# Ledger of designs, part 9: designed miniproteins, single chains, continued (2)

Each design is a single chain, and the fold is of that chain. pLDDT is the mean over its residues in the fold that is shown.

## One batch from the design tools (miniprotein)

Design m4278
Fold by ESMFold2-Fast:
Structure m4278 (fold): chain A 100 residues (1-100)
Amino acid sequence: SLEARREELRKEGEELIREAEEALREGRRDLEVWVKYLLGAAKLAVAEGSPEPLLEAAELFRRLGEEEAAAVARGIANGGKEELSEEEVELARRFERELA
C-alpha cells in the first residue's frame, strides 16, 4: 500500500541521515557523506510529500560551510530549477545514480 511505502521511505531516510550525521561527528566532510545525507533527506521528502527535509539539509550544509552541497539540496527541493556549478552538477549526478 501507499502508506506502507511511505513508512518504508521514512525509515530508510532516517537511517541514512543518522549514518551521515555519525560520519560528520567523526570529522568526515567528503562527497559520500553529502550524497548519503541528500539521499536520506530526499526519501523523507517523498514520504512526507514536502521539500522540508531537503531544505533542512540545505540549512545544515550552509551552517557547516558546505555551500555547494547546500545549493544542490535547494535545487533538488525546487525540482532542479537552480543553476548549478560543475562540482554541484557532479554531486547531483551521483545523487541521481544512487536513486536509480
Scores: mean pLDDT 77

Design m4279
Fold by ESMFold2-Fast:
Structure m4279 (fold): chain A 57 residues (1-57)
Amino acid sequence: MEKQKQALELSDKAWEEIKKGNYEKGRELLMKAGKLSGKSDEQVEQSFELQKRLVEE
């Protein structure tokens, strides 16, 4: 579905921002992606924490 594709694109952009240390922007992009794919805010926060941990160590 188109919403799923949009969510994946936003997630990819979020990962790029997180790699650059732009955590605030990356988190906002992940929240938008989660909303499009029907994820809860808690699930999005968990994904963000995992991605942040991967970049930091």
Scores: mean pLDDT 79

Design m4280
Fold by ESMFold2-Fast:
Structure m4280 (fold): chain A 70 residues (1-70)
Amino acid sequence: MEERLAEALARAASPDPLKAAEGWAEVALLLAQAGDLAAAREYAALAVARLSTVDAELAARLAAYFERAL
């Protein structure tokens, strides 16, 4: 868990907005698996916000996915 979280956080720090969105989305899912749904929702929102700067339609689909998953 911790190792995957560290890798996800490293991706989230990427200057590439797609990689950063992927990193934040993975952090959200890992936190949800750990039982921290509040933190998971916060990072899911960050992933959606970052993705929306590149592809608003993909961001909307990601938001819908997190609404069902979290």
Scores: mean pLDDT 80

Design m4281
Fold by ESMFold2-Fast:
Structure m4281 (fold): chain A 98 residues (1-98)
Amino acid sequence: DLLKFGKEYIESMIDSMERAGRKISKEDKELAFKIFEKLMKYALKQLKKQGADDKTIKQVVMLVANLAISMMIEIKNHGVKEEEALETGKKLLDAALK
């Protein structure tokens, strides 16, 4: 359910980017989904330990979706390694969730 919501949110963001003239390939979209799933797995472990409510969890899903798009762009346009982008994403989530 949360993964489906996040992927639909990512697709909506990609549609907006494409309407703004950005070219997003199928491979780029799949990379964004992959990063989203990995970062969400990381964030959900922290949120469950903190007893976060459904509203907080939904807000974090949207935050992670935005991070996944940003990391995908950095990998695609600036040659950042996937592993380095994921580590940066986790550090940003740690800061945002504390």
Scores: mean pLDDT 83

Design m4282
Fold by ESMFold2-Fast:
Structure m4282 (fold): chain A 81 residues (1-81)
Amino acid sequence: VPEPSEQMIAALEEDARLLAKELGLSLSEEQIREIAREVAQLGLEIIYSGEEVSSEEFGQRLYETMVELLRQAAAEQEAAA
């Protein structure tokens, strides 16, 4: 599986930033970028797995993973307090 392109990461970083705001999560730009990278990596893994997924299902999987990673990052910050 190849590494995600910088363009893919940048697009998902924007989405992650907006979603974090909507969820009321206080995350750093570094955390947002890491989450975007992980979601991009998942996307590539799905594509390279040969799994037949609709555009809707693909987008839903990426969205659900992004929400989970955002919540996990926030929980880790809270647990450190």
Scores: mean pLDDT 80

Design m4283
Fold by ESMFold2-Fast:
Structure m4283 (fold): chain A 62 residues (1-62)
Amino acid sequence: MTDADLAARRQALVDRYRALALQNGNQQLLDLVDQYVTAWQNNDMDRMRDLYVQIAQLVNSL
């Protein structure tokens, strides 16, 4: 996978979960997605991974 492909997939994930958060009025999911974007901008891969797990768990509970 190229870096461009990975960036595109991450952006698609962010867009999808942000839309889902707004649709459900879920502020916690919106906050987690925003934190994920911040971690991605800072190249904090460990934080991104932890946030992705939290996002997935929250989405599974919706």
Scores: mean pLDDT 81

Design m4284
Fold by ESMFold2-Fast:
Structure m4284 (fold): chain A 91 residues (1-91)
Amino acid sequence: MERLKELEKKIEELVEKLKNGDISVAPELLKAVKETAELAVELGLASEEQAQAGIKTTEIWVEVEKYKYENPEASEEEIKELIKELQEKAK
């Protein structure tokens, strides 16, 4: 599927930008992931449950990258604690 491949490429590019500190791309990344998840479910490539799990994982990662951008001196321990708290809230 041409659309699915375009979305995958866009997600890869947005992930790279976010990792490099461009937090402004976070809403676009989340939108692209949600569109990919929705399309995968519609095409029978993924279940609704798998799609939701993927979206939640991306939301957690985006929050971690935002925290790192806002707190550039944050320790690895602080980041691990944030991930744990976000994962518990997602359950």
Scores: mean pLDDT 79

Design m4285
Fold by ESMFold2-Fast:
Structure m4285 (fold): chain A 94 residues (1-94)
Amino acid sequence: SSLDIALENIEKELKAGRVSSVVGLIELYLLEEPDEEKRREFLEGVVKVLEKVASKEQIEKIVKLLEEFRKRNPEVAELTEYLIKKLREIAEKK
């Protein structure tokens, strides 16, 4: 599925240390996916990938970039804030 491909690409970019690319892929999916349920499933998948693969430092950088994305894109601000909250919880445990 397009969801599985997006999550696989995020994991590959994380393993390569390209945190800006990770955020770009998250931004692209949230802005281009019209189905709210698929957007929520995507965010759950992103949280799981980052919990498994990302360092605390990578998560902190991703959160900062997502805060800027949220300010510029009010149409997806609620979903972006949900992701930021979950990522902060993960970073505290690493």
Scores: mean pLDDT 87

Design m4286
Fold by ESMFold2-Fast:
Structure m4286 (fold): chain A 100 residues (1-100)
Amino acid sequence: MKLSKEEMREIAEEAIKKLEEIFKENGVPEEKIKEAREQLKKAVDEILSKEDDVEEATSLLSIVFRQVAQEVFGKDKEALAKVDEVIKEMEKKVKELMEK
């Protein structure tokens, strides 16, 4: 089954929500969480508007999500590992839907 840009957006938005919860659980200030959310949503819009290849779009989203998480958490390896699990789950969902 060919994954639509709308379905990709929904998967990315679910990943953003999970990242916001990780930020909250790790004591990130609400203002910084709002800034991170705005950056992530803008990246999703830009990537999906410019990239028609689902695999390339997913790879670009994963890179941006990791960059934003590093800006928020710095060297916190435990928090970054939780973020990486969310990104891997997003990548897995895309792959499974593309195989159906």
Scores: mean pLDDT 81

Design m4287
Fold by ESMFold2-Fast:
Structure m4287 (fold): chain A 84 residues (1-84)
Amino acid sequence: EMLKKIGEGIKAGTRALRAEEERRRALERLPEDPEGSRKRIEELEKEAEEGRKVYEENRPYIDKLSEEGSKVVKEAVEKTLEKL
């Protein structure tokens, strides 16, 4: 269950980041197509907000995985250095 929530959170966060990237590109096109670009920017802002909300709901599970991952990496580095 935890892995499923982590997956949903990461997927939503990735979607939000992608929407922000596309919004930046739409802003670059604003001088060429003001009306079409504004509508696209509004849609992307809404998508980014929705994605962030889902990510935040699942952030405790993601943070716990990240914290455990950092501990594993630190232990591996320490064991390697100890062999030197």
Scores: mean pLDDT 73

Design m4288
Fold by ESMFold2-Fast:
Structure m4288 (fold): chain A 81 residues (1-81)
Amino acid sequence: MRREGLEYSTRAGVYAVGLASYSTSSRKQKELSDLGEQAREATGFAGRAANEAERDVEKGREKMKEVEERYKKIREQLEAA
């Protein structure tokens, strides 16, 4: 529904901002070029998840879980670096 889709869209937006922050950080370290590429791809995926949540709340919820997993993976890689 409209309100539920907007809520999932907002959450996906928060993750997208977080992923974009990692992309910006990785630009300072050429050795993390692969991580920067992953962050850019994950940011695009989060944007698509937000669009799906607005159109279909069930699909948005499923995509949100994948956005969260991508965010955690990138965080762990940055923590290890």
Scores: mean pLDDT 67

Design m4289
Fold by ESMFold2-Fast:
Structure m4289 (fold): chain A 97 residues (1-97)
Amino acid sequence: MKLEELKKLAEEALKNPQNIEREKRMPVFDKKFIEAMVLKLKGYTPVQIGEKLGLSLTETFILAAAFVNLSDEEIYEIVKKYVDLFPESVLKGLEFK
């Protein structure tokens, strides 16, 4: 489970976003957390993302905290690196023109 890695990323993002190392900012998460980034870029709230992906309240909060320190452009670049891990149903909903 990647929850501990996500928790550490969120804790570091809350302390000092400017000093977060690149490796700690990149998703080493499983595909469900990458799908959460996709839904964030589509304008869904953390609560809606948690409901769609079956995340706990704690997991939803950790994702929300991590996203605060990432721009939409940074999230998009992260998502793009891991696009091959997404289900086609999620990708078909992404029309970034």
Scores: mean pLDDT 58

Design m4290
Fold by ESMFold2-Fast:
Structure m4290 (fold): chain A 85 residues (1-85)
Amino acid sequence: SLYEKLLEEASEEEKKHIKEESKKLAEELLKKGIVNEEEAKKIAEVDLEALVKAALRLLEELEKKGELEEIAESQLAELVEEVKK
């Protein structure tokens, strides 16, 4: 998959950054009720498919509620940019 190739081609420093951001994202998504504890654990372990699905769910829920929380949006934007490069 594209995400598996991106993770494989990423430098050790980039992989560390992705893991750190994934943990932060998992915590925020769980806090907002967008994912359950099992999904949050998969996200923290850098399941990139679960990360992308959770990111899309977060965007839909935030748009639906009319509330954009800076922390979740910032972390989501950074993760999406990392996945695209």
Scores: mean pLDDT 64

Design m4291
Fold by ESMFold2-Fast:
Structure m4291 (fold): chain A 56 residues (1-56)
Amino acid sequence: SAMEMQRVRNRVQSIRTLRQTNPRQADFYYDSYMKSIGNMSQDARDVFQRDMDSVM
């Protein structure tokens, strides 16, 4: 859904911002989110992976 995609993009931006000040905490959030998105659509996972790859 559009709301699911927007939440994924918002989380990517939060992780990106956090990585600039606390990279260990950003890595923890990334790993935790990757584990949690097992319940999300494949499209949402693909958006998260693509957008993280573009900013990391």
Scores: mean pLDDT 73

Design m4292
Fold by ESMFold2-Fast:
Structure m4292 (fold): chain A 87 residues (1-87)
Amino acid sequence: LAARAVELLLESHAAYEAGDFEKAKALFEEAKALLAQLSEEERRLVLAEAARAGVERALAAGRLSEEEAAALLAEVEAARAAAEAAL
């Protein structure tokens, strides 16, 4: 379920960037419904994983340097580890 919420958030963002606002809204509402079923710690893990995937996509698209991506990924991993330890 957490993995599905991450996928829906990323698909929603991609649809929004493509100008498909109807699809973006539908995917975002589905992601919100899944997030509402999770604990606070599980929601933090989902958000950390979505952030990690977002940084990797931005790096692949040339929107971030390797140094910027490494710094952001380190912050995301620290947040993920803290959330996992709190589960």
Scores: mean pLDDT 77

Design m4293
Fold by ESMFold2-Fast:
Structure m4293 (fold): chain A 62 residues (1-62)
Amino acid sequence: MSQKEKLLKQLEKLLEQARQLGDDDTVAQIEHYLEIAKKTDDVQTIENLLNEAKGRVNEAQK
């Protein structure tokens, strides 16, 4: 599995966590990040999107 595929799998897991929290805004934001990540070959951009998604899930858990 490539680095991109590994990062996309981590984003998919965060999306499932957001869905379990029932926060539709957080779900929509992570779906947007995942869509951008799928369209880019820049691993650094995908890592930045993953970090943003992690922050969103953390905020939703408060």
Scores: mean pLDDT 82

Design m4294
Fold by ESMFold2-Fast:
Structure m4294 (fold): chain A 83 residues (1-83)
Amino acid sequence: MVIEQGRKLTQEGVERSSRAAKVSETEGAKIAADTARHVMELLKDDPDAAAALLREAAERLRELGHDLSAAVWYGYASLAESR
C-alpha cells in the first residue's frame, strides 16, 4: 500500500470515529472524541505523533472494554505510521 494512501485512510477513519463519538453522549465517547480531535490536528503536521495518540486512545478504549473500537484505532495508527 502507498504511504500516502495509508495516511489518507487514517484521517478518514479518525474523522468518522470522532463523528460517532460526538453522537454517542457518554463520558468514554467524549474522551475518544477529544483524542480524535488532537489526532486530526497532528495528522496535518506530524503523522507519527498522531499514530502514537491513536495507540494510546486504543489502549484506553480496551481498558473500558471496547475491544472492537480499540482494534480499529490500532489499525488507523498503523496506517498513519506506514513509511
Scores: mean pLDDT 68

Design m4295
Fold by ESMFold2-Fast:
Structure m4295 (fold): chain A 79 residues (1-79)
Amino acid sequence: MVNIMTTERSLSKEELEKLKEEAKKELETMKKYALTNKVKFQEAADKLVQIITDMPKELAEEIRKEALKIYEEIKKKEE
């Protein structure tokens, strides 16, 4: 039995995948409600931040990059 991936927190690969799935779900919610429902958007953004806090830094940065894309789309406004 070879373990190539070790973590100080003993986070399983399944847990990481679950966090990523939850993050994706919040990103989808942000996209849907960005211009239609500020409350839903903010709730999703807050949840995303909480999820990111529980993630390894590398995964957190990846998810943050996706979130930033959504914020850029909103801020840039469609032309």
Scores: mean pLDDT 73

Design m4296
Fold by ESMFold2-Fast:
Structure m4296 (fold): chain A 61 residues (1-61)
Amino acid sequence: MKKKLEELAEIAIHTAELHGYDVAAVRAAAEEGIAAGDAKAFIEAVVKAMPKAYVEELVAP
């Protein structure tokens, strides 16, 4: 599980960089989620740091 969360973290951080979001906040949230091994906490923290609207725009350009 940890490796899958690390891959998702890299994607989330890269998405934040592309859209000018708070990369430090997204990175911190991702690291906490990976360390805890809690997928729910990871996803919730990342979504809070990065608005859903931008994530949807990236997926369906």
Scores: mean pLDDT 66

Design m4297
Fold by ESMFold2-Fast:
Structure m4297 (fold): chain A 87 residues (1-87)
Amino acid sequence: SAEIEELVKRIEELIEQINDEEVKKEIEEALPVAVEEGPAALRAMEVAVESILNKDYFRGYVLAPVIAGLATEEDVKELLRKLAEAA
């Protein structure tokens, strides 16, 4: 869908800004999982990547469930809520 395509493009642009090779690879591996989970997971990933660019302590909190393939849309919404409260 056009929404997924735009979200993926936006996330890829953010990924290019990451200088940590290990973090970059982890996020690149998470992207196909987020696409499969849908727009909510992609929006969560976008917020997580932005958080990594600003504050590394957010990465394990949001990305670990997505990378593990354990995050559902509801899990992603809950993680986004908690991430917003931590910001």
Scores: mean pLDDT 68

Design m4298
Fold by ESMFold2-Fast:
Structure m4298 (fold): chain A 87 residues (1-87)
Amino acid sequence: EERRRLLEELARLTAEVGRRALLRTGRSEADAQAAAQKILDDARQAYQLGHYRLAARRLGEEGERMARFVGDEELAERMRRLAEEIL
């Protein structure tokens, strides 16, 4: 229950920061939204298969990288902590 909630939160943060990162690189709103949705869909599939650990690692690494790219160091740290709580 708690791992599922934490993974859902991590996925939402990763999707949102991914959207922000793509918009910053000049990608369209539609492309940014599609990429964010794919992150959410991939995370949901991973948790349905019981792959919590793999999903948490991937989302944590990807989200931290994107958060740093958009200059949001606090978000990067928050995402790292969420991934550690799931692992």
Scores: mean pLDDT 81

Design m4299
Fold by ESMFold2-Fast:
Structure m4299 (fold): chain A 90 residues (1-90)
Amino acid sequence: SDAALAAASEKAAEALREFFAKHVPKYLAGELSLAERRELGETLVALGRLPAVASELYNQPVPESLRRHSERLLALGERLLAEAAAEEAA
């Protein structure tokens, strides 16, 4: 139902707010652990891929503004993952 979808979306949004409230201050301070940098990178990549996934599922083009935001999220997420991988490589 629409109410169940709305409730699920609100719960997901709250979980994302809590995740960012935990990780963003550490990111800005340069204090993210290797694991936290990977978690943030994975989350940003997942969020950045959502518009393309929705576009494919519903055969609708991604609006230009949303495409630009998606590209920025993907670029940051992929950079964080690459930095984490490089740091983990001995």
Scores: mean pLDDT 81

Design m4300
Fold by ESMFold2-Fast:
Structure m4300 (fold): chain A 61 residues (1-61)
Amino acid sequence: SIGEELLALIERHRDVLESLLGPLLVENFEAMANAPIRSEQEKQLLESQLAMVRAVVQAAQ
C-alpha cells in the first residue's frame, strides 16, 4: 500500500528526512501513513507525501 511504502522509506531514511524536513513533519507523515485511507483525497495526499519523501531521499544521495 502507499502508506506501507511511505513508512518503509521513513524507517530507512529517518535521519536524513528529520535533518532536512524536521522531526515534527516526519512524525506527521508517519501518523498519516498509519491512518486508514477513507477517501480518494486522502489517497492523493499520501501519494503526494510519498513523492515528497522520495524526492528528499534522492536529493540527499
Scores: mean pLDDT 81

Design m4301
Fold by ESMFold2-Fast:
Parts: sequence; C-alpha cells; structure tokens
Structure m4301 (fold): chain A 75 residues (1-75)
Amino acid sequence: SDQSLQRISQTMQTVLGMSDSEVQDMMNRVRQAQTPQQSYDVVHDFVDSQRQRGRVSQDQYNVFMYQVSGVVRDT
C-alpha cells in the first residue's frame, strides 16, 4: 500500500541516514518490482551493498530490516 511505501521511505531516512533523492531513487526501483518478494529483494540487496561498503553499520542494517519486515507483516 502507499502507506507501507511511505513507512519504508521514512525508515530509510531515519535509520540509514539517506537523503530524499536517494530514498526516491530506491522507491522508484521498488515500484518496478512485480511482487512483494521482488520489492523486498531490491531493498535487501541495496542495503546489504551499503553495509559491505561500510556506509551502513550491522546494527543499522538489523534495525532497518526488522522494521521493513514488520511493515510487510501488517499487510
């Protein structure tokens, strides 16, 4: 839902410290996904790549993925 997408974008800003433009780029990729699993994989792969580069900590990754999983369960 639009509310779920908005919560994900807010979490990207608050937990990962992403800019509005970075969030918008990620949300555009999520919108191109045809299934909920593909949407999850797009988000997961991006955040995991940021963690591997040292831009996102393991703790930030864990908190973000937990909150995103909660949003998916509430649908």
Scores: mean pLDDT 74

Design m4302
Fold by ESMFold2-Fast:
Structure m4302 (fold): chain A 96 residues (1-96)
Amino acid sequence: AAERELERALLELAEEALANPDRVVRRRLLTEEGEELEVQAVAAEADGARVVGMRFTDLETGETTGVARFAPDSPPAGDPAAEEALARARERLEAL
């Protein structure tokens, strides 16, 4: 149940980023273990591939973890367009 709530929040964040590709979307999330995470999401596009890059920061430890989520109609990971979109998303997150 709690994992589904987190996944739902991440899906909403991804949709907001895709709708606002020029923005960095930020949200604070609380895990079921009581960990506070800051999530930053950016959308990137290359040759029809669309990806949302997300950075998770543990607010207690300062550790960061990155993940990427491809849009449903995007080419899969390993496609050159998808790799270029991913690189653009990573560059934007690293600039934060």
Scores: mean pLDDT 75

Design m4303
Fold by ESMFold2-Fast:
Structure m4303 (fold): chain A 81 residues (1-81)
Amino acid sequence: FLEELEKFIVENADKIDAIIVIPNPAHNINDVVRNVLLQNNLKGKIPVFSEKPLYPSSVSTLGGEVQKSLKAEFEKDFNYH
């Protein structure tokens, strides 16, 4: 199931306007989405709406760029406080 999600994202990356992550304790959906985007060089190209930072502790080159783009999305919709 998660493998099919990965293939769908990769094959339709240019047609996906946004990804909305619904929390699910049975699956680390944030980890799956993060890994798919990083592995396929899609970071910052598809906006992701999630309740948690997608890249919470990555201060590396990749993490800094993605956290900045993700913060722009957070400021619009996902900060309840």
Scores: mean pLDDT 56

Design m4304
Fold by ESMFold2-Fast:
Structure m4304 (fold): chain A 90 residues (1-90)
Amino acid sequence: DELKELARATVEWEALMTANKEKASAAMADVADSTDLDELVAALAEALGEEAGELARKAAEFRERFAKLDEAKQQELLEFIKAEREKVLA
């Protein structure tokens, strides 16, 4: 489902940022004051590759959609994210 795919992308995004902290921090510093998602995606794609830009976009979309969900659906997605994070930290 779309929301679960966005949740997985968020977990992958967190893992990618952790693995590439130096490059990610440098790229994000140039757009730190920007609320423009397209600028952030472009900066990350240039620094870390096109996949990183796509993951950042999906993570942002997940955050926006998650805030608009009812409590039951939020709880379901939090449990899903917890399970996905455990796979990454294995």
Scores: mean pLDDT 75

Design m4305
Fold by ESMFold2-Fast:
Structure m4305 (fold): chain A 63 residues (1-63)
Amino acid sequence: RLYRILDPAVKEAAQKVLGTDSELFTASQVAEALKTLFPQARRFSTRELIDRALKYGIIEEVK
């Protein structure tokens, strides 16, 4: 599954961390960006981070 990052700060951080200008990211790439910006996120699994990011409108799932 691929995700679009809706939060501009999280998107910019993901693009910098991954060395890409992509608009679409995997769950692992989103989790890595979140853990880089928010050290507290390291306590959560990739699944938990994706579930929370979807709930709070930080990302959306792309079909």
Scores: mean pLDDT 80

Design m4306
Fold by ESMFold2-Fast:
Structure m4306 (fold): chain A 94 residues (1-94)
Amino acid sequence: DEVLKLIEQFNERTAERIIELARKKGLPEELIKELEALLKEGRERGDIGAALVKIQQKVVKALPEMAKELGEIHEKVKKELNVPVDVAFVDIKP
């Protein structure tokens, strides 16, 4: 299924970018390893969406200031993958 495949690609790229930004922002290496382990488990279980939710929750708990940047990462990844408007996860204008 092309739509499901696109959603999984979005979830994986978004999670990878969030982890990379968290590392650059100085999250402890032990916490970064936990985030990477969650993403790996999501890949192995075929449920990267659940992994992304957990990763985002842990990152915002440790670095609340990243909440805005999470939204920016989502939008950037959607543009890179050319996500069709009909597949937009939550495309609510402010």
Scores: mean pLDDT 77

Design m4307
Fold by ESMFold2-Fast:
Structure m4307 (fold): chain A 83 residues (1-83)
Amino acid sequence: SFEELVKKSEELEKEMKKLIEELKKVAPVSEVTKFLTQYLSLSGERYLAIKTKDEERLRETIKKMEELIKEMKEVIEKAKKEQ
């Protein structure tokens, strides 16, 4: 349902915020800036999808959010191994 997608996107938003805070501790400013910019863009896409009740757009945004989360986790893990 659309409501379940909204709830899932809220949980992903919280996860992205947490990962950005972890990136700030271990990653260069350039990497943090890149991910922060992508996060803000996806937050905007999510807002528009929810406001317009566009289920298809929200599903696409969720996939992009999941991909960004995966990329951030990989960068964090790599940075921690190099320390």
Scores: mean pLDDT 86

Design m4308
Fold by ESMFold2-Fast:
Structure m4308 (fold): chain A 99 residues (1-99)
Amino acid sequence: LERLAERWEKNAKLFEELAKQATDPEIAKLYKEAADSYRKGAEAVRAGDLPTAAEYFRKAAEIYRKLAEHPKATPEVRKLAQANAEISERDAEELERLA
């Protein structure tokens, strides 16, 4: 679980950076929302609140699906978003199984 929290903290930093580099304000907003969900999810994991962590991971997955479907998203952004949505859903399922 420590490694999961660390990975999500790293992802939060990555998406905060991507938000700063994004030229489209809607894409930037989605990156910021994803980063926030990752940060709160990691905090919940560290606190041992696995149900809350699972909720934030599912929220991150929803945000990534919106990003992947966004008309202004580049092919690279869509691929990254889809991969992260799948990972976030898997992490949520694992935490729900452990809770």
Scores: mean pLDDT 81

Design m4309
Fold by ESMFold2-Fast:
Structure m4309 (fold): chain A 85 residues (1-85)
Amino acid sequence: DYEKVEEEVKALIEEIKKAGVDTELAEIIDGLLKQIKRMLEEGKISEEEATQLLELLKEMALAIKNNDLETLSKVFKWFQQQTLE
């Protein structure tokens, strides 16, 4: 469910921003979310592919929220390997 995962990622980004810590990382994830949405709108990726990428963004946002920088680094590398450079 693309819409469900998108909403979950947006909620996590808002929680990080409200905490006032790691705001730059939250901005990076928001940028990637917008890029995935553009790719989906342009027909460059399927909803299934977009959903998989959003699940990786969700894992990154959770890692930031939990102050788990090691997991964040690993998931970010995996996200880059999947399609988005």
Scores: mean pLDDT 77

Design m4310
Fold by ESMFold2-Fast:
Structure m4310 (fold): chain A 71 residues (1-71)
Amino acid sequence: SLEEAIEYADKAGVLAHLRGHDELVEAFRKAIENALKGNEEILPLVKEMLDAVRAGDYETALELAKQAAEK
């Protein structure tokens, strides 16, 4: 669920790592909006995106966020 995705981001400190990455922030916002619609296919992509942000791989995170946002 969206709440699980947000809790995962919070535990990983991911939201702090998104500062200064405006395009990634916008794609992440759209991915969360899609998750709110109950699209369970998005949840694995959101998790992989958050893992990429935590690892500092913002290019992979952006690609995954865009994929999740367009589903």
Scores: mean pLDDT 66

Design m4311
Fold by ESMFold2-Fast:
Structure m4311 (fold): chain A 94 residues (1-94)
Amino acid sequence: MISEEAKKKYEQIMKENPDLEKYLSKETLLRLVEYALKHKDKINVDNDEDIEKFLQELKKTDPELYAELEKAARKLGIDPKTFLKQLLKLISKD
């Protein structure tokens, strides 16, 4: 079940970045936002090492969500770490 906080953040991200739905489904983005919010206190979005640790934890704990993130990054022509960093910055904008 997706939290109300994750839904609110998803709506904010989509309002500012409507083209994201071309690369990620609503369900995948909601799941990623929920995952990021649960780990918000453990990651500094400006620290590349923290982003890499987060990506490795995601791959271990939710490999399906990681696979969807990797597919979206490939569609954009960027690596999954760079894509995750951009998404985490959008989630942390408050």
Scores: mean pLDDT 77

Design m4312
Fold by ESMFold2-Fast:
Structure m4312 (fold): chain A 67 residues (1-67)
Amino acid sequence: GKELLDRLAELGRRAASLRESDPEAYARAQAHLKEAMDALRAGDYAAAERHIDEAEAVIDEAEQRLA
């Protein structure tokens, strides 16, 4: 529970940093983070982790392009 919530908070902050520089990546990351929150509310921790991993991949790719 807490570990996934901590990852969501961290990825949300990282995604927010992309809002101006890569709005498409920001939108894609936000969509995955929303699905992760919906899964957590439903008690589906496996689905939540999958969506968190997908959001992280989008953010990592965008950050690498900006480096």
Scores: mean pLDDT 86

